Designed miniproteins, single chains, continued (4). Designs and how they scored, part 68

Each design is a single chain, and the fold is of that chain. pLDDT is the mean over its residues in the fold that is shown.

## One batch from the design tools (miniprotein)

Design m14493
Fold by ESMFold2-Fast:
Structure m14493 (fold): chain A 58 residues (1-58)
Amino acid sequence: SEELKEEIRELMKKLGWTDEQIEAFIERHAKNEEELKKLYKNLKTTVEGIEALRKRLG
């Protein structure tokens, strides 16, 4: 869905991806709803771990 794609874009931006890289990745890999859900879940877990570390280390 478009809402799920937007959430994925937000998470990838937090990981330091550029808008161009994000759109290319989504176009290539997230071609159906199940793949979008898997991508979102994996990215959310990764971002939460990295952001928790960044907040403490600067």
Scores: mean pLDDT 78

Design m14495
Fold by ESMFold2-Fast:
Structure m14495 (fold): chain A 56 residues (1-56)
Amino acid sequence: DEELKEEQLNFLEALDNKDLKAALEYAKKIYELMKKEGKVTEADENLLAILEKDLA
């Protein structure tokens, strides 16, 4: 899954740059891609919710 790998790399790069807003945006894209494949876990949903709360 090329698109998922690309967004994961973008997410890690944003974290390395301490760009938390960009990291959250890439995390949301990763979540949507994983959701389409039925691979999302409750832990992934909880982590995303925490990030949205802290960065909003």
Scores: mean pLDDT 73

Design m14496
Fold by ESMFold2-Fast:
Structure m14496 (fold): chain A 57 residues (1-57)
Amino acid sequence: SRALKLAMRHELERMLAESTDPEVLALAREALAVLDTDIERAIELGREAGKLMQALQ
């Protein structure tokens, strides 16, 4: 789980660095905020951010 949290943190930080879409940024920020307290919610939010990024490409 520690390795999963680290990998998710890196991916969410990458999304924040590379995206310019306000909705993607909001989802990624929310996922990071709950990563240490609610990993299930963080995974959900990260997936939504990823799906939105793919749809915007």
Scores: mean pLDDT 83

Design m14497
Fold by ESMFold2-Fast:
Structure m14497 (fold): chain A 89 residues (1-89)
Amino acid sequence: SEEKKKEAQEHFNLGLVAYNAGDYESAAKHLEKALELEPEDYIAWVKLGEALEKLGKLEEAIEYYEKALKLRPDDSATKELLEKVKEKL
């Protein structure tokens, strides 16, 4: 619905604001809420992975980068993020 898309976008934007402020826990929470509403949002999966990587939750970051790549398999930038986080394990 239009209301769900708007709510997802609001949470996505709040997640980006929190991420840019260095509040990675708040960023992850808002991005998770956005993805509950719109699970096909490729950018939100990538940003959630980045937030979790900043929090040291590397296995969760891997899972979310892999979800993003299922939506866009040829995205070289996300493949590079995935390989870099795997090197930290």
Scores: mean pLDDT 89

Design m14498
Fold by ESMFold2-Fast:
Structure m14498 (fold): chain A 69 residues (1-69)
Amino acid sequence: MRERLEEELRELERQIEELEREIEELKKEKEKKKEDPEEVKKLEQKIVVLEAAKGILLAAKSFLEELLK
């Protein structure tokens, strides 16, 4: 049913946007914490995890967009 797929697509778009905002915040925090190597390393690890999660959601979004065509 198209309506359900459109709802899933909107949910994925929201999650992707939230992850992008979170990644941007972490990158800004990393710039502020440049003088603390341990903090920078932890922030970089978090960014990598969120970037990977975003990649998965983008793949799912592309799949749903193909189904809605």
Scores: mean pLDDT 81

Design m14499
Fold by ESMFold2-Fast:
Structure m14499 (fold): chain A 65 residues (1-65)
Amino acid sequence: LSEEEKEKLREEADRLGREAVRALARGDPQAAADYLRKVAEILEKLGEKERAERVRRSAEEVLTL
């Protein structure tokens, strides 16, 4: 991936993370978990496996609330 592509992916991950917070605020944990899983997929593409695993754990926590 080019540096420009990596930056675009980071921006998309940030946007999806904000969407997850909004979903939780309106009482939609399933949507929040879906957004967080997409964030984890982007982090994997960026080679940030440890961060991706942390985000996946957050998605699981949301679903068990």
Scores: mean pLDDT 83

Design m14500
Fold by ESMFold2-Fast:
Structure m14500 (fold): chain A 60 residues (1-60)
Amino acid sequence: SLDEIELEVAKKMLEEAKKYADLTGDWSVVKEAVEEIKKRFLEMNRPDIAKEAEEYAKEL
């Protein structure tokens, strides 16, 4: 579904931010990516997916 594709894109964005944080020690990019992803899914009226993305980020 479209939602599955968008969640997969969001996960890749979080993984890229995590790689940057691991290399630089700058975790602000991960926090910023999480907040942006949450806002986008909330704007789409999908708080369930917003929560799933946030939970995924906590496991990084």
Scores: mean pLDDT 77

Design m14501
Fold by ESMFold2-Fast:
Structure m14501 (fold): chain A 70 residues (1-70)
Amino acid sequence: KKEEEELLQKVEELVDEAIRAIENGDYDTADKLVKEAREVADKLTSPEAQARAIGLLLRVIGVRIDRELA
């Protein structure tokens, strides 16, 4: 499904931008990007696409926790 692939790609882009923001110490920007990624992921209807999006979101959350604890 074309729309599903486009939504998943947008989630990937937002997650990558969020991780970059976290690495730069810009947690406000990272939080906004994660929120947007979650909203885009909520539009996914394919179980496979939803699983991929969840994995990406868990990755960015892990990076954020590691940076705050460091």
Scores: mean pLDDT 79

Design m14502
Fold by ESMFold2-Fast:
Structure m14502 (fold): chain A 79 residues (1-79)
Amino acid sequence: MRELEAEAIREAAERAEELGLSPEVVEALRRAAEALAAGDEEKAAALLEEAAALTSEEEKPLLLAAVAEAQRKLAAALA
C-alpha cells in the first residue's frame, strides 16, 4: 500500500533528523512521503533521488540506519 510506504519514508525522515542528517535531506524525505501518500509516485521518486544526492558519503551510513530503524518500527506496529 502506498500509505504504508509513505509512512516508512516519514519514519525514516524522523530518524534521520534524530541522527543529525542535513535539514535538506530530512525535508526531501518528508516531501517524498507526502507525495507518495498523495499518490504522486513520480514526484516521490524524484524527491528520494534528491535526498540521496544531498546525502554526503559521511551521512550515507546514518541514512541507511534511519531507513532500517523505520522499517523495524513499522514491522513491530504491524505485528
Scores: mean pLDDT 76

Design m14503
Fold by ESMFold2-Fast:
Structure m14503 (fold): chain A 79 residues (1-79)
Amino acid sequence: AEQVAENALKLGEEYEKKGDYQNAGDFYRVAGLIYEKELGDWEKAAEAFEKAAQSYEMAGDTENAERWRKLAEEARKKA
């Protein structure tokens, strides 16, 4: 599970480097969900959700940006 989350973060970074912010956000949110739900690592989940929100914002996807920003804040409260 941890390795899968790390791989998702790396894929998010690669898509971000290519300017594909929508796919970057998708991979960052997947990493965050694994950290939260499978590993209980709320701090890493919050970081991943923040990266997802920022990537969605860069993509012009304001609805997903706001959603994942709120989940990042919730995860930080549990950290």
Scores: mean pLDDT 85

Design m14504
Fold by ESMFold2-Fast:
Structure m14504 (fold): chain A 74 residues (1-74)
Amino acid sequence: MADDVKAVSYALLGVGDELSWNLEASAQSYREMADYARKSGDEVTALRFESKAYELEGNTDKAEELRKQAEELA
């Protein structure tokens, strides 16, 4: 069911069993969600997801830049 797939995806985004693997999976999932949002024409949501991915990777400067861009477009 679609809800089961979403539940698994959200578990990978921040609630899982192996912490270090979950951080990598979360960053990848945010990037994929950003790509889907961008393809759907929702650039604000895409920038927010990209910001989260960079934040999880420890790249705070890029995360901040993308968040600012999302706020300017909203």
Scores: mean pLDDT 70

Design m14505
Fold by ESMFold2-Fast:
Structure m14505 (fold): chain A 65 residues (1-65)
Amino acid sequence: SMEEKKAEFDKLFDELLEIAREKYPERVGQLEALRKHAEELIDAGKFDEVDSLIEALKKMLEYLK
């Protein structure tokens, strides 16, 4: 469901944002813009695009950790 996808996105995003605040503060604004974009996709019911963003966040977290 979109509710479950939103919860997964929020969890991954919060982890990424915490890392960015500590190690890459200059990127925080770009991440906030990404969150805004994701919210628009969720509101529009664009499941495939939301899934793609979730996968991108997972890969980014693996790279940064």
Scores: mean pLDDT 82

Design m14506
Fold by ESMFold2-Fast:
Structure m14506 (fold): chain A 70 residues (1-70)
Amino acid sequence: LSEELKKEIDIAVYELSLATDLAVARSKGDEEKAKIYEEGLDKVVQASREGNVEEAKKIYEETKKKIEEL
């Protein structure tokens, strides 16, 4: 795999992970978790448009940390 393709895959994995967690939170009526995942997903999508894998990773990790601290 090229470095560029690897970055695209890494960002896509972060997006898919947060989108899945968001859908699960919404299905359970967990509004607090849903809001955190929604904000994280929006920021990761923006980082994806900029091709910034480091920012996407940081946002993903910060989002997960916020969920763990609930």
Scores: mean pLDDT 84

Design m14507
Fold by ESMFold2-Fast:
Structure m14507 (fold): chain A 74 residues (1-74)
Amino acid sequence: SLREKILRLIGLKLRKIGLELDLEALEKKLEEAKAKGDKETAEELEKKIKELKEEIKELEEEIKKLEEEIEKLE
């Protein structure tokens, strides 16, 4: 039980790192699109960035809940 929860927590943290790297890449692309005056690409990237930030926030909440469950089992 505790081992399974720890492995799941590691998996969620790795997934969060992956999404944070994707966010950095999208933010860089957004700055490039803005520099080029590509408004359509900038708007699409802003939408994707917003969706990705929401996904990261949901993962952070899931991680917190799982960390609290693990602490209770100690």
Scores: mean pLDDT 86

Design m14508
Fold by ESMFold2-Fast:
Structure m14508 (fold): chain A 65 residues (1-65)
Amino acid sequence: TLEILKTALELLEQGQVAGALSALHEAIEVDPSLREELEEAIRLLQEGRVEEAKEILRKLIESLE
């Protein structure tokens, strides 16, 4: 799960929003305990709030490391 989240963040840094969305959905399937936080990040990305979604991912990655 941590590797998938890091990949999603990297894709967002590269402007690959569609790829990041796919990675986040995959992360939820692998670890449903992260569903609430990852669904919020997905919602923000769908609204074009990329920087806010990145902040959620950075905090989540930091909490898992």
Scores: mean pLDDT 83

Design m14509
Fold by ESMFold2-Fast:
Formats: structure tokens, C-alpha cells, sequence
Structure m14509 (fold): chain A 105 residues (1-105)
């Protein structure tokens, strides 16, 4: 599992102003952390994705960020249902970050 790689990709996506790329990185980190070690790396990646989404200010970015955070919390707790619920909750905004994080658990 390469949770640190996911964090780096999320931050790079944020710098490029690409919330979708940042969301993919966040999801990869969350999945890796939850499956192998803990949700810490996933939480960090979700936070990076949230900041990237807010910086871009695109439509649905705030909903995506909130869903990603909920999904990361579920992953950290080892609660797949909560992680999935967070991902689903962000769909109203088309949240790539939340979907990636949720499905990784």
C-alpha cells in the first residue's frame, strides 16, 4: 500500500487546480491506509483534497469535501458503512473525492 503516494498526488492535483485529480489521490491514500495500517494517511489525503476543492471553488466542491471527510472518518474507524455513507452523501455535488475514499474501504 502506498498511502504516502496518494497524499502526494492529492496535493499535486490541488496545486494544479484539478479537484478530480486531487480526489483520486485522496481516495487512493484513504483506501491504502484503511486496508493496511490506519485511516491517518487517508484523513490527511482527504484534507488535502478538501483544501484543493475549496481553493478551486468549483460547483459541488464543498459537498465533495464534506463527503470525503466523512468517508475518511469511516475508513479510520474501520466502518465500511460509514465510509460508504460519506461517499454517497457527496454525490449531490458529484464528489470524486468522496466516491474514491468510500469505495476504497
Amino acid sequence: MKAERGVEEALRGGEAGDPAAAARGAGLAAGGAAAALSGEAGRRAAEAGRLAAEKSGGGGAKAAAAGAEAAAEGAEAGDAAKAAGGAIGAIGGGAHAALAAGRAV
Scores: mean pLDDT 49

Design m14510
Fold by ESMFold2-Fast:
Structure m14510 (fold): chain A 99 residues (1-99)
Amino acid sequence: MSERQKEIEKIEEELIKLEEEYLKTPDEKKKKEIEERIFELIKRLKELEKTTAILGSLAAYYLEKGKLEEAIAYLEEALKLEPDNESIKKQLEYVKKLK
């Protein structure tokens, strides 16, 4: 499992705990601190997702140009970031079959 996949899992686990704390706490100051932490974690998840999405878009662009080796390289990089991403795995298998 990649370090990025471990980071995503940790963020998801922390978000679940923070959401439970938010619902249970009557303290407005503590709620605000929880909201700020949730916002930071969501921003981090979006940056991780954005990187994978950019790599996927680059792979699609090179596929349209018939540059299969470059497309494969970008998909393999995306898969290193998200090893369990079924969509990327299927796209990589498809492109490899075209060679």
Scores: mean pLDDT 77

Design m14511
Fold by ESMFold2-Fast:
Structure m14511 (fold): chain A 79 residues (1-79)
Amino acid sequence: LEEGERLYAEGRLEEAARAYEEAIRRDPSDWRAWLNLGRVYLEMGRLDEAGRALTAAHIQAPDDAEVLALAAELRRRAE
């Protein structure tokens, strides 16, 4: 997770996505890793992948403000 955050801050989006995917593989219940993966895919313009990641985060954390905000941003871009 920490590694993915560092890579994202550096603008290394493909590597950040892989780091978050590895975190999810270790703990699929880490909804924050799913949230961060969705954010990275949104930044890359990969909207379908962002939607799947944010859906996984939302299932585990349906009332989280950041999950809801990113889901709203995805909907706005997909229009």
Scores: mean pLDDT 82

Design m14512
Fold by ESMFold2-Fast:
Structure m14512 (fold): chain A 57 residues (1-57)
Amino acid sequence: SHRKAAENIIKAVKESTDVAVLRAALHEARKLVEESGDPAAIEALEAAEEALRAVGA
């Protein structure tokens, strides 16, 4: 479940340049890391942070 949620976040981040979508993905990834500590959740968080940095946010 947590791994699938992380994969969905990573996919959304790769397919979007919308700042609102990327911020929502970042928020969900942070929650997932706090709840699970799963390496996949950490990967999703890093992906969301990198995407926001790439779009200047």
Scores: mean pLDDT 80

Design m14513
Fold by ESMFold2-Fast:
Formats: C-alpha cells, structure tokens, sequence
Structure m14513 (fold): chain A 86 residues (1-86)
C-alpha cells in the first residue's frame, strides 16, 4: 500500500516539476537546454523514488503514514505554487 502511494505522489511531483520548469525557463532557455534540465530532473526523481521506497521499508507503520502525509502536503503546495506561475 504505502509503496504504491509514494510512487503515485512522486510521479505527480515529477509532472508538476516538469511543468514548472517549462513555465519558468521555457522562454529563457533554448529547447536543448530545457530538455537537458527536464532529463536531469527525471533522473533525480527516479533516484529519490528508489531511496524513499527503500527508507519506507525500514520505518514503522506510523512513521510511514507520517511520511506519506508530509509528501502529500508538499505535493499540494508545489501544485498550488506551479498553478500561480501560470
């Protein structure tokens, strides 16, 4: 259950971050530079996902719920901030 929740949150966070990069840098960077930043973000998000899933398996059930709650709150804030950039 919690592994799937973390994967869903991080996938959505990646989408939000990619959208934010395009809004903030789409006009300032060349298409090639923007693509390179997006690729780097995707690589970092995949590494973060692996580390969080491994960490999650070492936590108590209560600690897992707290982590998931915090990640959801951060995602909601990131989505709100990204929407404000439009």
Amino acid sequence: MYKEEVEKILERAKEVALEALEILYGEKLSPEELEALKEKLEEHMEELKKKLIEELSTLSEEEQEELIKRLRELLEEAERLTKELK
Scores: mean pLDDT 80

Design m14514
Fold by ESMFold2-Fast:
Structure m14514 (fold): chain A 77 residues (1-77)
Amino acid sequence: MATDPRAFAKDGSGKLTKEEFRKFLREALGVQLSDEEIDRLFEKLDTNGNGTIDIGTARALARALRERPVEQLLLEE
C-alpha cells in the first residue's frame, strides 16, 4: 500500500511534529537514520521554524525516498 503521511498527523492539522515525522520515516518508510540525522533532515524541511512539516513536504520526501537511497537525499542541497 502507498503510505500517506496524513495517517501520522494525529491532530488533523495537516502537519507533522518532529515526533510524528520520526515515526513516519522509521515505521512507514523503513528509514534507518539516527535521531541526529532525522533531526537534521527535519530542520532542513522546517523552513519556517515552527517545529512542524506540512503534509505536502512529507509526501515529496516519501516520493524522493522511493526514487533514491536516503543517504543521497541527505547530501542534496
Scores: mean pLDDT 67

Design m14515
Fold by ESMFold2-Fast:
Structure m14515 (fold): chain A 84 residues (1-84)
Amino acid sequence: RAAELAEEAARAGREGRPEEALRLAGEGANVGRGGEQLAAGAAALAAAVAIALEKHGGMSAEEAAELAARGAEAGARAARAGAG
């Protein structure tokens, strides 16, 4: 499910597969309409992946910050919409 996709994305990021981590995080956010925990997890994942990409030289600091901000916004919106 979406939460498991989020966990797989985090794992991919830790293993040095940031592009796969991004895809998994995006897929989790897309299929998930779960509660606030999933939304927060997706936002945290986006931030973690952005940091990993920046550290590995695949992304600039500005791009990493933007991705993290977008993830946080998406998480907040999902939480508001999915909280009931």
Scores: mean pLDDT 60

Design m14516
Fold by ESMFold2-Fast:
Structure m14516 (fold): chain A 100 residues (1-100)
Amino acid sequence: MAEVVEHEVIEVSENLTVHIVVLKLPDGRYLVLVEIVATTEEDYEKALEVVKELKERYPSMRTLETEDDGEHLLTLLLEAESEEEARKFVEEFKKKMLEI
């Protein structure tokens, strides 16, 4: 059974919102799901720069970019072997996003 071990919503700016969900899987792995919603191209470009830096450190991280009705949606998915790895990713992500 998958368990939600963390769920946070962070308003980085008026036009940039982040949802972070950490799931514990039945096999003992963790999934980190991050959804970034930007309503302006400028805020979206700032988020993309953070994601690019994280991709260099976490090359297994998957990214999906979509646009719907003028909103930019960027989804990140990281599979972690341990809670410690999931936490390190989340803390690095938060630190970089809060520097925007």
Scores: mean pLDDT 81

Design m14517
Fold by ESMFold2-Fast:
Formats: C-alpha cells, sequence, structure tokens
Structure m14517 (fold): chain A 57 residues (1-57)
C-alpha cells in the first residue's frame, strides 16, 4: 500500500512536469486514497486542480 502510493505519487509528479493535468489529478487522487496523510500527494493534487482551473479560463 505505502510503496504503491509512492509509485502513484511519482507518476503524478511526472504528469505535472509533462503538463498532463488530468492524469496528474487522477494519480494524485489515487495516491491519497492509499495514504491520506501524504502531504506531497495533497500538494500534487492541488497543483493539478489549480492548473486545470487556470486552463478553463
Amino acid sequence: ARAEAERLLAEAIRALQAGDWERARELATKALSLDPTNLHARIALQEAEEALRRAAE
């Protein structure tokens, strides 16, 4: 579970770096479902959601 959350977080960060905001949100959400206390996953999710919100402008 913890190692899987770390893998999902790493994939979410790569998606953020690639500008794939939808994928980053999906992966970060999955990581948080496995480890709700993971601050880095929460930050990645917030960054993805903020980027999606800005793109909708």
Scores: mean pLDDT 80

Design m14518
Fold by ESMFold2-Fast:
Structure m14518 (fold): chain A 72 residues (1-72)
Amino acid sequence: DPVKEAEELILEAQRALDEGDYQKAYELAQKALELAMKALEDPSKLLEAIGLAIAAIGLQFEAGQKLGVAPK
């Protein structure tokens, strides 16, 4: 289930971010976004998939800023 997998990856990315492992957080958030995008193909999971995609983008952006790879 891409929704469940994305939720797990978001939780792992959040933990990595809290632990200061920004590279791991970035990679996990990127994978979570890929799974959330797959979940968007199922109309019955559209709202969950959108929420997960937004969360993954936020985590990826925050981790990316810490790594100096996010824009600006």
Scores: mean pLDDT 80

Design m14519
Fold by ESMFold2-Fast:
Structure m14519 (fold): chain A 94 residues (1-94)
Amino acid sequence: IELAIEGARYALKGGVLAAKNGTGEALHRGIAGALQGIGGIFEGEVLKNGREAGRTAKSGGEVAYEGGKLAGNEEAEKLGYLGYVLGLAGEKAG
């Protein structure tokens, strides 16, 4: 559960930064990654489902990573990637 929640937090942070620095597709991907990060936190902390939270965080981190790349924001890209990796670990551990 903890890895899934941390992955979701990184997806949220990466998505917000990608949206802040992005326009068009990068903006949309940043917002989507941030929203999926929030969903992963909700699933992890409210539902206590590490597998579902991890899956949501993984998806959010991947979308935030792509958004950061399109926005040219290295910090957003790195945070999105960390969200993806930790979300994947949380999904496998659940």
Scores: mean pLDDT 84

Design m14520
Fold by ESMFold2-Fast:
Order: sequence, then structure tokens, then C-alpha cells
Structure m14520 (fold): chain A 74 residues (1-74)
Amino acid sequence: SREELAEKSIEVLLEYLKEVDPELAEELEKFLKSTNDKEKIEQKIFEALSRLSAEERDALIQKVAEVNQELRAA
């Protein structure tokens, strides 16, 4: 489902951030626990992604795309 894809994408993002920017990961986790507003969550994720280098962002996007392809194939 769309919700499963979004949830899995967020998990992939958080695990990646824990390795490259643990402070940003902690900030994002706290924010996600504080709100269910999809628009605010999307804005916060976009803000977090903007703090990554181009290389880190590309690697993350590819990883998220792979997870999304696997879930769509199932």
C-alpha cells in the first residue's frame, strides 16, 4: 500500500541518516513522533535531505527506489 511504501522509505532514510548524520537522524525521529501531519512530515524530510551532500542524497534516493520497486513487485 501507499502507507507501507512511505513507512519503509522513512525507515530507510532514518537508518541512512544514523550512519552519516546521527544528530539529524535524532531530530527527524523526534519530529516524526510528534506529528501525524503528512505535509509537515514531507517538509521536514525535504529539509533533512537538503542538509546531505549530493553524493549522500543520490545514494539514499537509489536505496529508497529499490525498496519501492520491491514492494510494488510484491
Scores: mean pLDDT 75

Design m14521
Fold by ESMFold2-Fast:
Structure m14521 (fold): chain A 57 residues (1-57)
Amino acid sequence: SEMDERIIKGLEKGIEELDSLSPVQKQVLAAEAREVLETSKNEEARKLAEELLKKLE
């Protein structure tokens, strides 16, 4: 869906830019990734959200 594509693109961009983000931006991104895992049924979006959260450890 269009929403799933936007979520996927947002998560990919977040992962790409991760090392340049402030601590506050990283917290916001982590919250967005957790929301994806709670609400999304899209396998690719969920995989990217899990990858992002692992990188934020």
Scores: mean pLDDT 83

Design m14522
Fold by ESMFold2-Fast:
Structure m14522 (fold): chain A 95 residues (1-95)
Amino acid sequence: KGEELFSKGQLEEAEKVYREEIKKNPNNAEAYHNLGIVLSQLGKLEEAVKAFEKAIELDPNYAESYFNLGMVYDVLLKDPEKAQEYFRKGAALLK
């Protein structure tokens, strides 16, 4: 997206906040999902993939993490087939 919701400094602070939240509650799928979003906006795409994968591991019904993981694979790997696999998995959870 062409619009940034936060400055780079604000995104770096948000990353720290979510990492601290994860230290307090390592089973918080939402915190990993939010960390993945922040890492994606910072261009830390490999770390974003790991964060979304952890969110899905903790909550396999987290449809939004599948969609965001699909977007990161499309951007990072330029692999639309891999991205479509994750989009389909996310969509299947919303039926």
Scores: mean pLDDT 80

Design m14523
Fold by ESMFold2-Fast:
Structure m14523 (fold): chain A 61 residues (1-61)
Amino acid sequence: TDVEKGKEYMEKGDYEKAKEYFIKQLEKNPFSDPEAEALLVEAYRKLGKPNESFKLSEKYK
């Protein structure tokens, strides 16, 4: 799945690629993947963009 690919990129330290895969997963399944949401927040934090992670969590309430 896109979540699994995103996790692989997180392990490699490629947070930009990880972010893209988590976004793709959430666009397809916005209400069914809290793991992808949490991992996307973490990827944004690793990229130094915590404000974007906050806005994203607000959107998926």
Scores: mean pLDDT 71

Design m14524
Fold by ESMFold2-Fast:
Structure m14524 (fold): chain A 80 residues (1-80)
Amino acid sequence: MELIDEAIELAEENRRLARELGDEQMAEYFDFLIEQLKKIKEYYKTASKDQQNRLLGYVRTLTRYIKEQTELMKKEKEEK
């Protein structure tokens, strides 16, 4: 649960950063990711142990992607 909540918080922070940079397309993308993560969180509550393990693997992959996007956006903000 904590891993999924962390991913949601990171995606919300990235959405805020995208809006600060005026990147509306990136902000919409993170809105979509937040919605998907919330659905995963609900699914996790009723999932079998095997399904929970697969969902956590997927969330770890998404979290890495979100962190990479955060780095790119921060770099763009600093170079401007």
Scores: mean pLDDT 78

Design m14525
Fold by ESMFold2-Fast:
Formats: C-alpha cells, sequence, structure tokens
Structure m14525 (fold): chain A 79 residues (1-79)
C-alpha cells in the first residue's frame, strides 16, 4: 500500500495546486492538464501491477478522479 499512499498524496497536491491556479486565472486548462496526467499515471500503475486487489482499487480510484475532475471543471466553468 506504500505506493498507493504516495500516488494519492502526489495526486492530491497536484489537484490542489491546479484548482487554485485555475480558480485564480478563471481557466480550466491547468485543471484539465493535471487531471489527464493523474489519470495516465493511474493507468500506467494498473498496467504494472500484478496484484488483483490492488488493480481493482486503482481502477476505482481512477473512476473517482475522473468523476471529481468532471465536477470540478463544471463548477469552474459555471462560476
Amino acid sequence: MEGFEKLLKEAEEKLKEALEKSLKEKSTEILEKVGKEIIEELEEKIKETKHPAYVELLEKVKELYKKALEELKKYLEES
């Protein structure tokens, strides 16, 4: 689980910075770019992972991030 914790913390930090920047600049571009990078990192980790339970967890985390990004983008565009 160590790799998962590190990945999640890094993703949270990147999203926080991207969201703050996007809100300040009134632009979704940074949030979209960072979001895509996080999803790609999760997809690569899924490809590398051999443990079925960890793969399932990563897939669910990827889905949650995709949903959160869509909601954040809509919020930013409507704000």
Scores: mean pLDDT 75

Design m14526
Fold by ESMFold2-Fast:
Structure m14526 (fold): chain A 66 residues (1-66)
Amino acid sequence: MEISDAEILRALGEIYLGIGKFLEKQGRYDEASEAYKKAADLFRQAGDVEGATEAENKSKELEKKK
């Protein structure tokens, strides 16, 4: 079974989403925002609209907490 590029990108998006949530809990809002932006870009490349929207909204919320 060939793992598609989309599956790899989606998995990376989930990893960066997790990193963003971890950094947010630590109060590292700049780093968390960057992780969420990377997650959103990866989810969009994978065609995961729901994941991209979640990550983008998280990034935008943290931009206001800087």
Scores: mean pLDDT 80

Design m14527
Fold by ESMFold2-Fast:
Structure m14527 (fold): chain A 74 residues (1-74)
Amino acid sequence: MEEARELYEKANELFTEGLEAKKAGDVEKAKELFKKGGELLTEALVLKAEALGGDAEAVRAQTEAELEKVLASV
């Protein structure tokens, strides 16, 4: 599943950029990058769950809830 791996890598890149933006004092840019990275991470986890026959809907809901907590913290 190449797609899920690519989404993971892209999400990690965006999270790194978000941390750098936060350190630079650009909180709004950090929030945007974390949100976008989180969306890609959610999609990667959903694709992985679908491939493994898991509950993709539950994985999406759990990941989105966790991301909302992170965004509220920045």
Scores: mean pLDDT 79

Design m14528
Fold by ESMFold2-Fast:
Structure m14528 (fold): chain A 55 residues (1-55)
Amino acid sequence: MTEEQIEALVEAGVRLASLPGISLEDALQMLRRELEEAGASEEQIEAAVRRFREA
């Protein structure tokens, strides 16, 4: 995965978390699943999760 693709998924996850009825935990689980399905490494997934939590 490219850095740009990871940033796009993090941004999408943050937007999902801002929607009514979507918790931060649900958005985080969706982000993690999308990254895993796209073939991201564990290091990339952890970096994306940190970015999401800091946003």
Scores: mean pLDDT 78

Design m14529
Fold by ESMFold2-Fast:
Structure m14529 (fold): chain A 101 residues (1-101)
Amino acid sequence: GAADGEVLGVAVEESPDRITVTVAVAVAGTDATLVVRVTKTRGADGAVTVEVEAWLVRGLRAEPLELPEVAAAARALPADASPAEFAEAVAAAASAAARAL
């Protein structure tokens, strides 16, 4: 079985003004997987928006969660952070969140 907070997968989707990172993380003591999707969008005015969606997935059920710590980690990155740096930060924050569950 997977260890607590083990990152099971990371998917990165890029467009000129948007990056979406989806991370799946194992949650200890359960058959649940924490799935976190973070989207960073740059507007025409240079404004940056960060959206976080998270679900605790058990079989066919997905329960939404609020993970303010993941949002904070994503927002703390420089505006010029690479897709790889963004994905690493999101994965690390998602892993930490899973260990706290």
Scores: mean pLDDT 81

